# Ledger of designs, part 34: designed miniproteins, single chains, continued (2)

Each design is a single chain, and the fold is of that chain. pLDDT is the mean over its residues in the fold that is shown.

## One batch from the design tools (miniprotein)

Design m5152
Fold by ESMFold2-Fast:
Parts: sequence; C-alpha cells; structure tokens
Structure m5152 (fold): chain A 93 residues (1-93)
Amino acid sequence: LLQEVEQLLKEIREKVEEKAKENGGFISVEEFREILNEAKAKYPQFSEFLDTTLGGAESIAAGNPDKKISLEEALELIERMGTVLLARAQSLA
C-alpha cells in the first residue's frame, strides 16, 4: 500500500508537470481529469481520493479568471491527497 501510494503520487506529479510545461505553467480541468482518470485505471483502490482531488481542481478553476489551475495549485492538491493516503497507509500498518 505505501509503495503504491508513493508510485501513484510520483506518476501524477510527473504528468501534471509535463502538461503544465506545455501550457505555460497552467493545466485545464479537462487535462487534470485525464491524468486522474489514467491514475484510477492503474490504482482503482484510490478512486475516491482521486475524485475528491478532481473536485478540488474544479473549485479552484471556477475561481480563476482563465478557468484553469496553475502548476502550484495542482501540486498542492496532489500534496493534500498524498497526506491523506500516507496517513491511512501508516494506520493500516
């Protein structure tokens, strides 16, 4: 579980950073959703947390003038998800 959480977080961060680099430091809700959906296909056990993270991204984008999220905002959402998942992994050990 712990190794799967670490691998999930690494893969999502790498894809978000790559997509934001292509878009001048921003990522659309649609692009973020695609990244999270790919993660759900590989790690279906984390689907609930990935859906919650997408909801957070949608809320941030709605508040932004460009209706997009920045790389920093996306990484903060991933960090929040990581904190919850790592805490749960430790509780199960």
Scores: mean pLDDT 82

Design m5153
Fold by ESMFold2-Fast:
Structure m5153 (fold): chain A 56 residues (1-56)
Amino acid sequence: ALSRGELAALRFFDADGSGTLTDAQLATLLKMFPSLDTDGDGVMDAAERAALESQL
């Protein structure tokens, strides 16, 4: 589950309300909230991306 701050950041980057994030937005979000990188490799895989987008 995302914190309210992490969810607010996701919604900020999803400014058009599409429910999807670009690769650049994901890279910036991971630098701001490294806790979103559950495997700690500094890279968002497709499953992690889908999980974040499902919270939008």
Scores: mean pLDDT 68

Design m5154
Fold by ESMFold2-Fast:
Structure m5154 (fold): chain A 105 residues (1-105)
Amino acid sequence: SLMARLQRALDEALELARAGRPATGGAARAAALIEGLRGLTSDPAVVEAILEAIRNSPSLEALRERLRELVATRRPALSSAVLDDESLVESAVALVEGFLEALAA
């Protein structure tokens, strides 16, 4: 499945980053996705929670619902957000969808 391929690429990109090693192929695309997500919010805890949601979601629909629950639950504790809740969810989903489309090509 494309989602499982994305999840493996994310795990590889994170491992390479911890080791200070360059990413190539799918791992390089996953690193770019992580950078895109970091651009959506000033809160690194929110970025980590979004990455966890991606890693544990079997589909884009499951991801969208999980992200909506996440943002709603964390809203009072979020630092100054760049985007509102709906824009943050839809922007994160759009970044993941773009990655899946690139994997399918």
Scores: mean pLDDT 77

Design m5155
Fold by ESMFold2-Fast:
Structure m5155 (fold): chain A 80 residues (1-80)
Amino acid sequence: SKVEELEKLLEQAKSASEEELRKIFDEMASIAADYLEEKKAYEALKKVKKLYDEALNSEDKEEILKIGEKILEIVKEVEE
């Protein structure tokens, strides 16, 4: 499940270094974008891309993790 892959990445992000956190977010964004594109969920895809851009411009790990949780929530809503 794509949701399970994203949940695992988000869990890894909580214990990650700053460098690893950036890499994990790249993977999360890629998985989420590919899934939403396949589902033709273009509004959700736009929201995820905007959230990912916010995470890239943030230096606060807690803020980045909260953005990751929002991305996961969006993907879960589309899977419903």
Scores: mean pLDDT 82

Design m5156
Fold by ESMFold2-Fast:
Structure m5156 (fold): chain A 64 residues (1-64)
Amino acid sequence: EQRARIEALRQQAAAVPQALLARGQALISQSSSPADRARGRALIEQSQALFARLDEIFDPLLEK
């Protein structure tokens, strides 16, 4: 079965949303401009969406 490899890929992919979350939070906390705040919020939202999408993307791959 391919599940072990898919699980490893899923774990590696999770590193990306973690980095986006940290970066978005930094932009918001140091936001001196509306542009930085908007960008930081978008990064945080992308991070949350990526975590949710990992389940959706990997479920079809596991089921095939």
Scores: mean pLDDT 75

Design m5157
Fold by ESMFold2-Fast:
Structure m5157 (fold): chain A 65 residues (1-65)
Amino acid sequence: GPADKEAILKEILAELRAVEKDPEFVELVEAVLKDPEKYRAFLAEVERRGLDREEVKELLRRLVA
């Protein structure tokens, strides 16, 4: 269910923190993962555009703002 999905996303975030050295990127990902509406918007945009890492970070900033 939705709670299980959020638990899995938190595990993914922990893995991301282990490899990602940009703390702002990690904070943006965490903010989006905690907000279901921002997460849905993020998924829809990624599916449409095939974004690279820099574009993903910019999208995350826009969704958090």
Scores: mean pLDDT 69

Design m5158
Fold by ESMFold2-Fast:
Structure m5158 (fold): chain A 64 residues (1-64)
Amino acid sequence: SGRQERLDQELQRQIKLLGLSDDQVQAILADRREASTIPSDLPDAQKQELSAQRAKRQQELEQQ
């Protein structure tokens, strides 16, 4: 938990330095948290799909 929180804070700082809005930063962090909290009881295929969707959404947010 502490390690993940530190990585999220570092990522947030780097993203803000890119000139993204607070809303964009929040959306990127939310997508990252959702990916890291993928339930272990989901099928492997579903986990892979969620990871792919998360990567796509991150790309879309970076373009905005």
Scores: mean pLDDT 64

Design m5159
Fold by ESMFold2-Fast:
Formats: structure tokens, C-alpha cells, sequence
Structure m5159 (fold): chain A 70 residues (1-70)
């Protein structure tokens, strides 16, 4: 989960939005399986921002999720 969030941030910064979305879907499923509502919500919102092309907001939500998991 944390590794997938870190990979997603990296791919978003590089413009690789498809690879970023793949990592985010994996992280979302892992967070849901854990019952981690807060992390699930942050990842879901990040995916919505990626879909809208709002990459800066997506990264901000993922950095928050990363801090919660550290």
C-alpha cells in the first residue's frame, strides 16, 4: 500500500498517468481490505483528481495518505 502510493506520486510527477492510476487502484483495494477509511478516501479522491487532470491536487491527497502510513 505505502509502496504503491509512493510509486503513484512518482509516476504522476513524470506524466505517466496510466501507471500512476494502476498503482492507486492497488493501494485503494489494500486500504479497503484493511478497513482504513481515511486512507481509502484520500486515494479515491486522488483518483478522481487524476481523472479530471488536476495532478497537483491528486499529489497533495497522496502525500497526506503517505504521512498517515508513516
Amino acid sequence: MLEDIEEAIKHLKEGNYLEASRHLVKALRAAQARGDRETTELIFEALQHVAKGDIESAIEHLEKARELLR
Scores: mean pLDDT 87

Design m5160
Fold by ESMFold2-Fast:
Structure m5160 (fold): chain A 86 residues (1-86)
Amino acid sequence: SMSLEEVIEEAGRLLAEKYKGKTDDLLNAIAKLELEAKKSSPEEAKKYELMRDALVKALELMGMSREEIEERVKKILEEEKKKKLE
């Protein structure tokens, strides 16, 4: 059996290979998962968090730091918040 950590590592590796040059798509996907988690039950939120962790791992493997990922996701979430005020 694979551990959860091994599943996240493998998923991240596959995502990094599949989405080469699509860094913004992965960042937008992370932001969407964070918004969905906030609207979801604790059980569903856990699923979104696991998917987010795999996407974060993919971006790290593509050469982005965790700090850069967090800052860029924060900016995407701020833009989505502005759209809700329209």
Scores: mean pLDDT 83

Design m5161
Fold by ESMFold2-Fast:
Structure m5161 (fold): chain A 92 residues (1-92)
Amino acid sequence: GPIENLRIEVERLDENRFRIRVSFSDSLGSGSIEFEFRAEDRLVLRDEIEINGRRYSVTISIERIDENRFRVRAIVRNEDGNSNSAEIEFEI
């Protein structure tokens, strides 16, 4: 089934550290991936997660737009060939 409820959440942990959480669901379950990054870093994360014996491909990119703004993009794909993407901006 289609990837639904794809969400990106950003939490400030301190002055220079952030927690990114990407969550999603389809007809067979829900999953999430969570990681920390620093404002001075550039990040592209590719991961594969397994939920109830099914595999999901997750790609997350974080890019600086302005001196105090970042863009986070997430792309999730399931075994049925369905994919979805979400994008948010946040300030530091």
Scores: mean pLDDT 81

Design m5162
Fold by ESMFold2-Fast:
Structure m5162 (fold): chain A 95 residues (1-95)
Amino acid sequence: MPLSDEEMRQLVEDMEARIRAAKTLEEARQIAVDTVNELEKGTKTLEQANRALDLLLQMIDRLEKEGLPQDVLLTLQGIVFDSYFRLLRKLTLSR
């Protein structure tokens, strides 16, 4: 079933809190992978995919301003964009 805007925001907010609590790059990577997988399962439209990307990029911008390490930020960006392009392929090539 498609995720609501509220459910999508809650997933991103939970991800942000968990990443702030993460002590290692590997922990942050796993949190990001788990969250984008849940977002992908509930994303059924291009509009939802664009909304998820916007929320995730806004989260990464906040974490950067808070001084998170660049290796963490780049890892998060990679996971987010890989997920987004995977969603675009699914949504443009399937009905």
Scores: mean pLDDT 84

Design m5163
Fold by ESMFold2-Fast:
Structure m5163 (fold): chain A 75 residues (1-75)
Amino acid sequence: SEEYEKLREEIRKLYEEARQDVADGKLTKEQAVRRIAEHTARLVEKALKEGKITQQQASDLVLETQRLIRELLEE
């Protein structure tokens, strides 16, 4: 639960930073999406393999990341 909430917050921060970099002209939306997806996949896979989160929690984090990516692309 605590590890899951920490990962959710970390993913949210990755999203906000990428969104700001797009707004500042530092990244394209495509580059921002790629950065979010790649970093989130690594974080989730590592946490799952280390036993810090359940497989269901890993799935939930992936779905939440997909929603954030859609929000970014719709801006």
Scores: mean pLDDT 85

Design m5164
Fold by ESMFold2-Fast:
Structure m5164 (fold): chain A 70 residues (1-70)
Amino acid sequence: SMEQKKIFETTKEQAEESIKEMSKLPKDVAEQQLNSLIGDIKTLGKKYNIPQSEIDELIQEIKDKFKKLS
């Protein structure tokens, strides 16, 4: 649905902002924030019935972006 698409797009934008903020934190704190973000994305995916493949792809993109911050 259009609502699911908007929620997913907003989630991607929020995740990108979270990664930028994590770049300012100590590595151990940033890793804790990353784990929380991944958990939130999984929960949101289940709540709004977003396809698991799209959730998995977003999580992988987030992990890859986080690795580039180090």
Scores: mean pLDDT 83

Design m5165
Fold by ESMFold2-Fast:
Parts: C-alpha cells; sequence; structure tokens
Structure m5165 (fold): chain A 60 residues (1-60)
C-alpha cells in the first residue's frame, strides 16, 4: 500500500526530529487505514491532511 509506505516514512522522519505529537498523529492515521476499508480518494485525503498538519508542527 503506497499510502501506508508514505505514512511510515513520515513517522520515521518525525522520530528523528523527536516530535512525539507528530508520531502519535501519524500512528493514529496508520491504524485508521489498517482497520477501515478506505477508498483511494479517502486514503489520499488522509495522507495529505496528516502530512500538512505534521510538517507545520516540525517547521514551527
Amino acid sequence: DQYLQSLNRMKKLLEVFGDKKGVQIVEDTINYLKTNNLSDDQKKQLLQQTSEEVTKIINS
């Protein structure tokens, strides 16, 4: 799953930066994707929203 790979890469980056809040957000998204049978559009939307929120936290 391409979206799951992208989320795992984001999680690794956040761990390097020591962003515990960001790691939690990404893990919640990963768990949601694993427990729900989402469409590709829904997966893309979640990835984009998670990415935007997390990258803003890192760069703040």
Scores: mean pLDDT 78

Design m5166
Fold by ESMFold2-Fast:
Structure m5166 (fold): chain A 78 residues (1-78)
Amino acid sequence: SSALMRELEAEAEAVEAELAAEPDLDARRRRAGYFIAREALRLGLKTEEQVEASIAAARAQGADAFAAGAEEALEELR
């Protein structure tokens, strides 16, 4: 719905502002992985299983900081 799209846009803006405040690129990547995974789980856009698959794919591509952030979000849900 349009209301869900507005919520997604507001979340994206908040995450972007927080990431912009982080001068360390690895820390920024961890935050990005954390917030993207948390948002996907919270909004029902991905299941836990799909997030686990995304973490595995990220690690396979060498995106370890992003994967670590996503793992933190998944662990908080559990």
Scores: mean pLDDT 79

Design m5167
Fold by ESMFold2-Fast:
Structure m5167 (fold): chain A 70 residues (1-70)
Amino acid sequence: SPRERFEEKEKELRELVKQLDGYTGAIFLARLLALRVELDYALEKNDQAGVERTMAAIDELLEEAKKAVE
């Protein structure tokens, strides 16, 4: 499901965040939480386009986090 795919990406992001300083990590976690809310809202409204946008956004967030780690 989209929720399960999101949770897998969230776990990967949380592992990357452990390698970041506390401030930078907190920003990534805040962005992750906002995307989780957006996904849950899109799923509740059966908004397939909203689900796809949120899944693309978490993929982008993961790539940003990978670039932020050394």
Scores: mean pLDDT 87

Design m5168
Fold by ESMFold2-Fast:
Structure m5168 (fold): chain A 86 residues (1-86)
Amino acid sequence: NKVEQYRQLVIDQLNRLQQAIENNASKEQLIQLALESLEQLLSARESLTEEQKQNVLKSTRDDLTNKLTREQLLEIIDVQLDMLNS
């Protein structure tokens, strides 16, 4: 089931982000891990072109870098983990 595979990838990637947070990773390291996670999820989507994937990755990187503090990024990760575990 492709939906279950996507869900498992998201969980695994959020768990990696949580481990990085526990190891006091920088905002830049957390953004890099989040983008690597997003790239893997986008690569699993058969309906997206390479240009569309690159546009999503660039837009997400710019938003995470310019609009969020490290503390706000941590709050978003915590909320996502809570939603997946509920």
Scores: mean pLDDT 73

Design m5169
Fold by ESMFold2-Fast:
Structure m5169 (fold): chain A 73 residues (1-73)
Amino acid sequence: LKPEELEKAYQILVKLAKEGKITPREADAASLYLARGGEATPEEIGRVLGISPEEAQRLLDRAFEKIKEELEK
């Protein structure tokens, strides 16, 4: 992801969190991924959050689906 794409995704993530449209866990996973420039693995995110890599991937998938919906407005 380009730096401007990362910043835009983070701004949308913050907006969704303020509006209650994203869960705290989804926001945590997505924010970690974006902070690592889109390079964080599900294993790394799972380790930081104390969850499985499979659950980390699910949280990322849900979070980015919501972010994508906002970007398409």
Scores: mean pLDDT 82

Design m5170
Fold by ESMFold2-Fast:
Structure m5170 (fold): chain A 98 residues (1-98)
Amino acid sequence: AMVERIGELLDRLVKLVKENAPPEEIARVTRELAKLFGLSDEEAELTAKYAAESKQNLIFNLAALYLGEVVKENADGVRRPLSPVAELLRKAIEELEK
């Protein structure tokens, strides 16, 4: 499922950052993740390039995706529990901030 693939990519990103992997690998995984969130090929490329520049930039990108999910879930003004995707993003951000 899409949720499982997002989880796999987020786990891979956390591992790559912890292992100080090359920026090119971080960019590749971030591009794949961005496309799953519905970004265009051009937007995914820009997102990947930005994320690869620093851990802080990657965290910012993941936080932006998290806010997008929270806004989408609450667009009608009804408060809902965090979606599985939002929870996966939150956990990845927490792991990267360690």
Scores: mean pLDDT 81

Design m5171
Fold by ESMFold2-Fast:
Structure m5171 (fold): chain A 81 residues (1-81)
Amino acid sequence: MSVEELAKATVEAAEQLYKATNGNIDAVVAWVVGELRKVPKEKVEEYAEILKKLMKERFDEETYERLAKALDEEVKRIKEE
C-alpha cells in the first residue's frame, strides 16, 4: 500500500470513528496518533502531511487544528528517536 493510499484509508476510518463516538475528538486523536507509530520512520512525515491535507477537507476548522497539532507533535517524537 502506498503512503497516499494508507493516509486516505486512515482519514476515512477517522471520520467514521468521529461519527461513531458522537464527536469524541480525543478518541480520534489517540487512534490516529497510534496509526502514525505503525508507519516506518522514513515515511512518517510524508504520511502526516498527506493526512493533514485530507483531514482539512473532511473536518471542520477547529477539529482539524486539534488533529493537525497532535500529528505534528507525534511526528516530532518519532523523529527524535
Scores: mean pLDDT 82

Design m5172
Fold by ESMFold2-Fast:
Structure m5172 (fold): chain A 80 residues (1-80)
Amino acid sequence: MKTLAVLELELAVERALPEKDDTRIENIRQEIVDKLAELLGIPREEAQRLVDEGRGDVIARASTLEFRALFEGRPIERLP
């Protein structure tokens, strides 16, 4: 499964394309909503509101939590 950071990057890329695929953009937005709800332990309705409001601060925090969970204090967190 893609990380929240990768989903946000894919959304930015799709929005930057001259020929926008609205279905693809909406699918990525829904994946971000699902991931945000899971990472923050909040209802999907609240996650949808945060995405719709463009709450990048909250999304960045959730992305940081996901990266921490993936590496969980392992030496690999310090490699790059």
Scores: mean pLDDT 74

Design m5173
Fold by ESMFold2-Fast:
Structure m5173 (fold): chain A 99 residues (1-99)
Amino acid sequence: SALAREALEYFRKGVKYALLSGALTPEEYDRYLELIREAEQALERGDLAALRQRFQELLRLIDEIEEKVEKYAFDEEKKKEALEYLRKARELLERVLKS
């Protein structure tokens, strides 16, 4: 539960810095925030099956966002922050899914 919350926090930061780096459109950013909210709602309800499904979706999205950050980011400092937060999110999401 604590790891799940931390994973979602790092994912949120990663997506924010991806936007600030210039790699994401505002529309893409809003879409990713909505998916984070759905995962947070599953966590609050204690719906572990829904939470696992959402976390698997978020892991696939990390790959997509990392590719966009590498290809489209124009702010190198924000790019570095985005990739570091997404790396942390991936590690924590994988730990929760292995439990």
Scores: mean pLDDT 88

Design m5174
Fold by ESMFold2-Fast:
Structure m5174 (fold): chain A 64 residues (1-64)
Amino acid sequence: DDAEQQRLQDLLARAQAVKDKVVAKLTAQGYDKAKAEAAVSDILAEDPLASQDEVYKAAQKKLD
């Protein structure tokens, strides 16, 4: 029983979903896709439990 591996998979799946949604929002706002992806990846690496709204705000501040 690998509860630890399951938790890591769940966190990665959630992080990927958040990244996709936030990058789409940032590119819709006129930010460069590569820069948006880098900013979101950095934020999720520091806080993998961050919500979509938290990541969006932090990424927007980082890109400004």
Scores: mean pLDDT 79

Design m5175
Fold by ESMFold2-Fast:
Structure m5175 (fold): chain A 73 residues (1-73)
Amino acid sequence: GGIDESLLDEEAKKIREELLKNLTEDLDENLKLLGEVVEKHNSKPVLIAVAEVYAEALRRIAAKKLAERRAAE
C-alpha cells in the first residue's frame, strides 16, 4: 500500500488488524464496517488505517476471486 505504517499509532494499528480480520467477501459489508470504525474512532491515525485497510480489502477481494475461480474447477 501507499500508506506508511509508521504514520499509524498503536490504536490505529490494532483497529487495522481487527478490520482486516473482520473483512468479508461482501463489498457492502466491508464498506459498512469501515464506515462504522470511522464514526466511532474518528482520528487522523485511524483515518490512515481505514484508508490502508480499504486498499488491502480491494486487493484481497481481487486475489480471492482468482483463487475461487481456480478452486471451482
Scores: mean pLDDT 72

Design m5176
Fold by ESMFold2-Fast:
Structure m5176 (fold): chain A 85 residues (1-85)
Amino acid sequence: KLEELFEELIAFIESVPGLTPEQKERVRELVRKALEAFKAGDVEAAIQYVTEIARLLREHVTPQQAADLIQKLSEAFDEALALRA
């Protein structure tokens, strides 16, 4: 479920024509690192990766695309926090 959300994010990033291949690869790497941090229970590291993704994308996508992506990241974040033991 959480993994499906991150797969959707990666697919979306691949579909954005305004990003260079290098920028797409960087964002994919950050998304994977965020997912690994969530799986490890390292919420602080996950927050940092998500913040960097948002900043990078904000400069290279439309405001509407950025808002939609931030919303998806926020939903994935809430899912991870809901796994509180």
Scores: mean pLDDT 70

Design m5177
Fold by ESMFold2-Fast:
Structure m5177 (fold): chain A 81 residues (1-81)
Amino acid sequence: KVAEYLEKAAEAIEAGDFVEAYEYLAKAGAIILGLDPEQQEEVLEQARQQGLKQQTIDIAPEVRRQQAARLRELAARLREE
């Protein structure tokens, strides 16, 4: 499931939706850290706020594509482990 969330985060970044991207990254992190449901909700709320801030920054499509590629590489490595 962690790899799936990283892949979805990559797709969101490529599309320029940093709110959705940060939510998926927070979901992946919550699984890795073994957070309970209350902690997951807090982390998701913080991720949404960070995503909104990032959304105000005009990130070039080439940079977003590079960021997405790195997340997909990480997801692929996790699937092989």
Scores: mean pLDDT 78

Design m5178
Fold by ESMFold2-Fast:
Structure m5178 (fold): chain A 82 residues (1-82)
Amino acid sequence: AMKVKLKFKVKTKDGIKEVTLEFENVSIGDEATTSFTVDTVNGKLTIEVKAKLLSEDKAEVTFTSTGPNGTSTATGIVDVEK
């Protein structure tokens, strides 16, 4: 089982904040999902993060953000932090 760490920056009402998410006990090909809420200048956003481990060094990450102005989704490949 592997830990997958994801770091990203979110613009909040209090400035730009770095967020770190950890997924534990993920195997290659497995998906892990987590969610969190962040306060932005335009209200609360609920961010759902789905990570699929592609290899020991790469994960496919899908971000779905839902807020007062609707829902948006972004997908990308990220490096796995060890």
Scores: mean pLDDT 70

Design m5179
Fold by ESMFold2-Fast:
Structure m5179 (fold): chain A 80 residues (1-80)
Amino acid sequence: EEEKLKEDIEDVKKTVQELIDKFIANNMPLEEVKKALEDLKNKYIEHLKQTYSEDLYQKGEKEINRIYEEALKEAEERFA
């Protein structure tokens, strides 16, 4: 189960990076990018909560939050 969580987290990182690249390439407004990232983050956190034990969910949530915080910072820097 821990291996599955690690794979899910790696998939989230790839998905988020691809999404940011797509949004920037398409000249999406920063506010729409932020909203899309927040919506996606919430969906992944809910998926982890339903899929994993409380301990694994807490570890996954922490990593998801970190990934999205870094993604938001990257988006803000690239729109600067």
Scores: mean pLDDT 79

Design m5180
Fold by ESMFold2-Fast:
Structure m5180 (fold): chain A 73 residues (1-73)
Amino acid sequence: MKLKVEVTGIKIPESLKEEVEAFIRKRAPGAKVEWKEDGVVITGENLDPERLQKAAEELAAMFGGKASEVKEE
């Protein structure tokens, strides 16, 4: 089952994108990261929804944004 979570209201500099992707992959191995103008979308199959939610919430807290609830696609 494919899971999706969005973090909005953040603008990550290009120089930090690799570090943010590494942070996400460490907490949710196998997750895919899609960058948006003012946010990020994290998706993946066979992920732990609680770990994915926590990763999104921590990312939102670090950059002053908001995390959505994890949803199934």
Scores: mean pLDDT 81

Design m5181
Fold by ESMFold2-Fast:
Structure m5181 (fold): chain A 63 residues (1-63)
Amino acid sequence: MSELFRKAAESTDPLEQAKLLKEAIEKRYEEVKKTNPSLKSYYDELYEFEKKAIDEEIKRLEK
């Protein structure tokens, strides 16, 4: 996860940065679901919001 955020920060290509951030978001969500199951509903909503935002950004950059 931290590795993906670092790679995103070092990339100069906005599309590559967005794709790396999407992977980081997905890995974080999987980890927090296992570590904090009592907060699952909160993380489910956060993941849906972040995934939608990053997917829209990727589509915008692919034009």
Scores: mean pLDDT 75

Design m5182
Fold by ESMFold2-Fast:
Structure m5182 (fold): chain A 99 residues (1-99)
Amino acid sequence: ADAARQASTQRLAEEIRKELEKLGVKADTPEQILAGRAVKAAFDAVESGLMTREQAAAAVRNALLEAGIPEEKADRVSEVFLNAKSREEAIKGAVKAAG
């Protein structure tokens, strides 16, 4: 993989880990970090009006599938996102669903 791409991915993963730690959630696997990142980005996109909640849920599912996460886990993370009442609930639930 491209070194610049790896460095960017590591910085983003570290930012997501810190955000998850603030919520009392530890992300120890790449799947958990990716789920947290995807759900955080999806919430930000809905809040800014760039996506509907349904479009954001589909984007989360597709991002997880493209990263090689099993369909059952991707569907569960997407469902948690759709049913969450807050950003914090969605991120915590997504990380747990991915682990």
Scores: mean pLDDT 75

Design m5183
Fold by ESMFold2-Fast:
Structure m5183 (fold): chain A 56 residues (1-56)
Amino acid sequence: MLVRLKDDVIARVAATEGVKPGDVLEVLEELDEEFLKVRAPNGVILIVPKSSLEEV
């Protein structure tokens, strides 16, 4: 499943890891109701709130 990172506060934090708003991320695992474990195009694995993601 692919998701896109929204341009919000979380996306600005993710920029320190080389991930930017609009990047398409691969969902690896659903950790709970609020968070997904995702892989970025640069290979970095992140835990991101579902509210900061949209389906592609």
Scores: mean pLDDT 75

Design m5184
Fold by ESMFold2-Fast:
Order: C-alpha cells, then structure tokens, then sequence
Structure m5184 (fold): chain A 65 residues (1-65)
C-alpha cells in the first residue's frame, strides 16, 4: 500500500542517514539499501530498518560491503 511504503521508505532513509555510509534507492517496487565499510552497529541499524519495512509488506534488499 502506497502510504505504508512511503512510511517505510522514510524510516529506511533516516536509518541510512544516521549511519552516514549507506544509501537507499527504489528499483521495481523494491527498496535497495547499499553501503560499504559499515561497523557492526551500523549493520544492525540497517537490519532493523529492513525488518520494519518487511513487516509493512515492503520488499527490501541489503547489499553491504
């Protein structure tokens, strides 16, 4: 649903900004999170955001180096 997707997207963007080393994009209705050289704590924040978005019915892909 569009409103739930918008809320999840805003949350994921906020989490990515907090890490300072991740970005969020949308590809074919799926949220894609990318990042590199993240600490274990930053990775945990991204995983929490991913689970939140998935609970709202949104597909999320995480690509971290």
Amino acid sequence: MASREAAARIYLVGTAVETGKASVSVKNGKLVITGKNLTPEQLALIEEAKKYAEELGLEVEVNIE
Scores: mean pLDDT 66

Design m5185
Fold by ESMFold2-Fast:
Structure m5185 (fold): chain A 93 residues (1-93)
Amino acid sequence: EKEELLKKIEEAVDKLAKAIENEDNTGFQQALDELIELLSKGLNLTPEEKEELRQRVIDALAKAVDEGNNSKEIAELAKERLTQLAKELIEKK
């Protein structure tokens, strides 16, 4: 169960990273919503916890933008930060 959830999350994170690398705003929003939905459903989050998760994801993405010099670097940093965040959340349950 946790292993399958992590695999789906990694796929969603890969989609998000590709959207960032390709500067695809529509793909980015879709991948972001998919990632939040997968984590919220998989971890049985409340509406308040889901909003906190969305903010944590946005903060991680903002940090990747701040540290990266181009869309490729930002995508790589976003993938690392989001994968780490997801693993921490899944391991806690």
Scores: mean pLDDT 83

Design m5186
Fold by ESMFold2-Fast:
Parts: C-alpha cells; structure tokens; sequence
Structure m5186 (fold): chain A 63 residues (1-63)
C-alpha cells in the first residue's frame, strides 16, 4: 500500500470512527494522524503545516 493510500485510509478511518464529531474536531484528528504518518515515513513536515500540506508532502515523497 502506498503512503498516499495510507493517508487516504487514515482520513476515512477517522471520519468513520467519529461520525458525531464537528468538522473542526475531525480536521484536528486528521492533521495529527497525517503528521504521525509523515514522521513514520521519514517525511519532513513543518510544525504549522495543515492537513492538506502534509498530504501533498506524502504524495510528492512517493513521486
């Protein structure tokens, strides 16, 4: 499974496990999850990076 696929699955799992949470809380969980995934993959991510920026870095690291 590619890192991009892992990132997509992580987003889906967070949303599926937390359907009752407000969007802003879900986005926070997604951002933290993607940050941890990037760290596991050895991808550099700025401390202030958004979930979108982290996702782009993960995709680009595989390209």
Amino acid sequence: MSAAERAEQLVKEIREKNPELPEEEIEKLITEGLRKLAAELGIDVPEDATSTQIGVRIVLAEA
Scores: mean pLDDT 79

Design m5187
Fold by ESMFold2-Fast:
Structure m5187 (fold): chain A 58 residues (1-58)
Amino acid sequence: SLEDRLAELRRQLAETEANYQKLVAEGKVDEVTQLVYDHELARLRAEIERLEKEIKER
């Protein structure tokens, strides 16, 4: 369902954010890593917003 997909994307976003914060804390983030995570986080947030809108428009 759309709700199941939304729940999964929210889980992925939380996990990705946690992983990035861990890398930052460990001093393991270079410029390339930051760009990759910025892109992935933006993608996940955009997909979540799209699905939330789609669910509301039922």
Scores: mean pLDDT 85

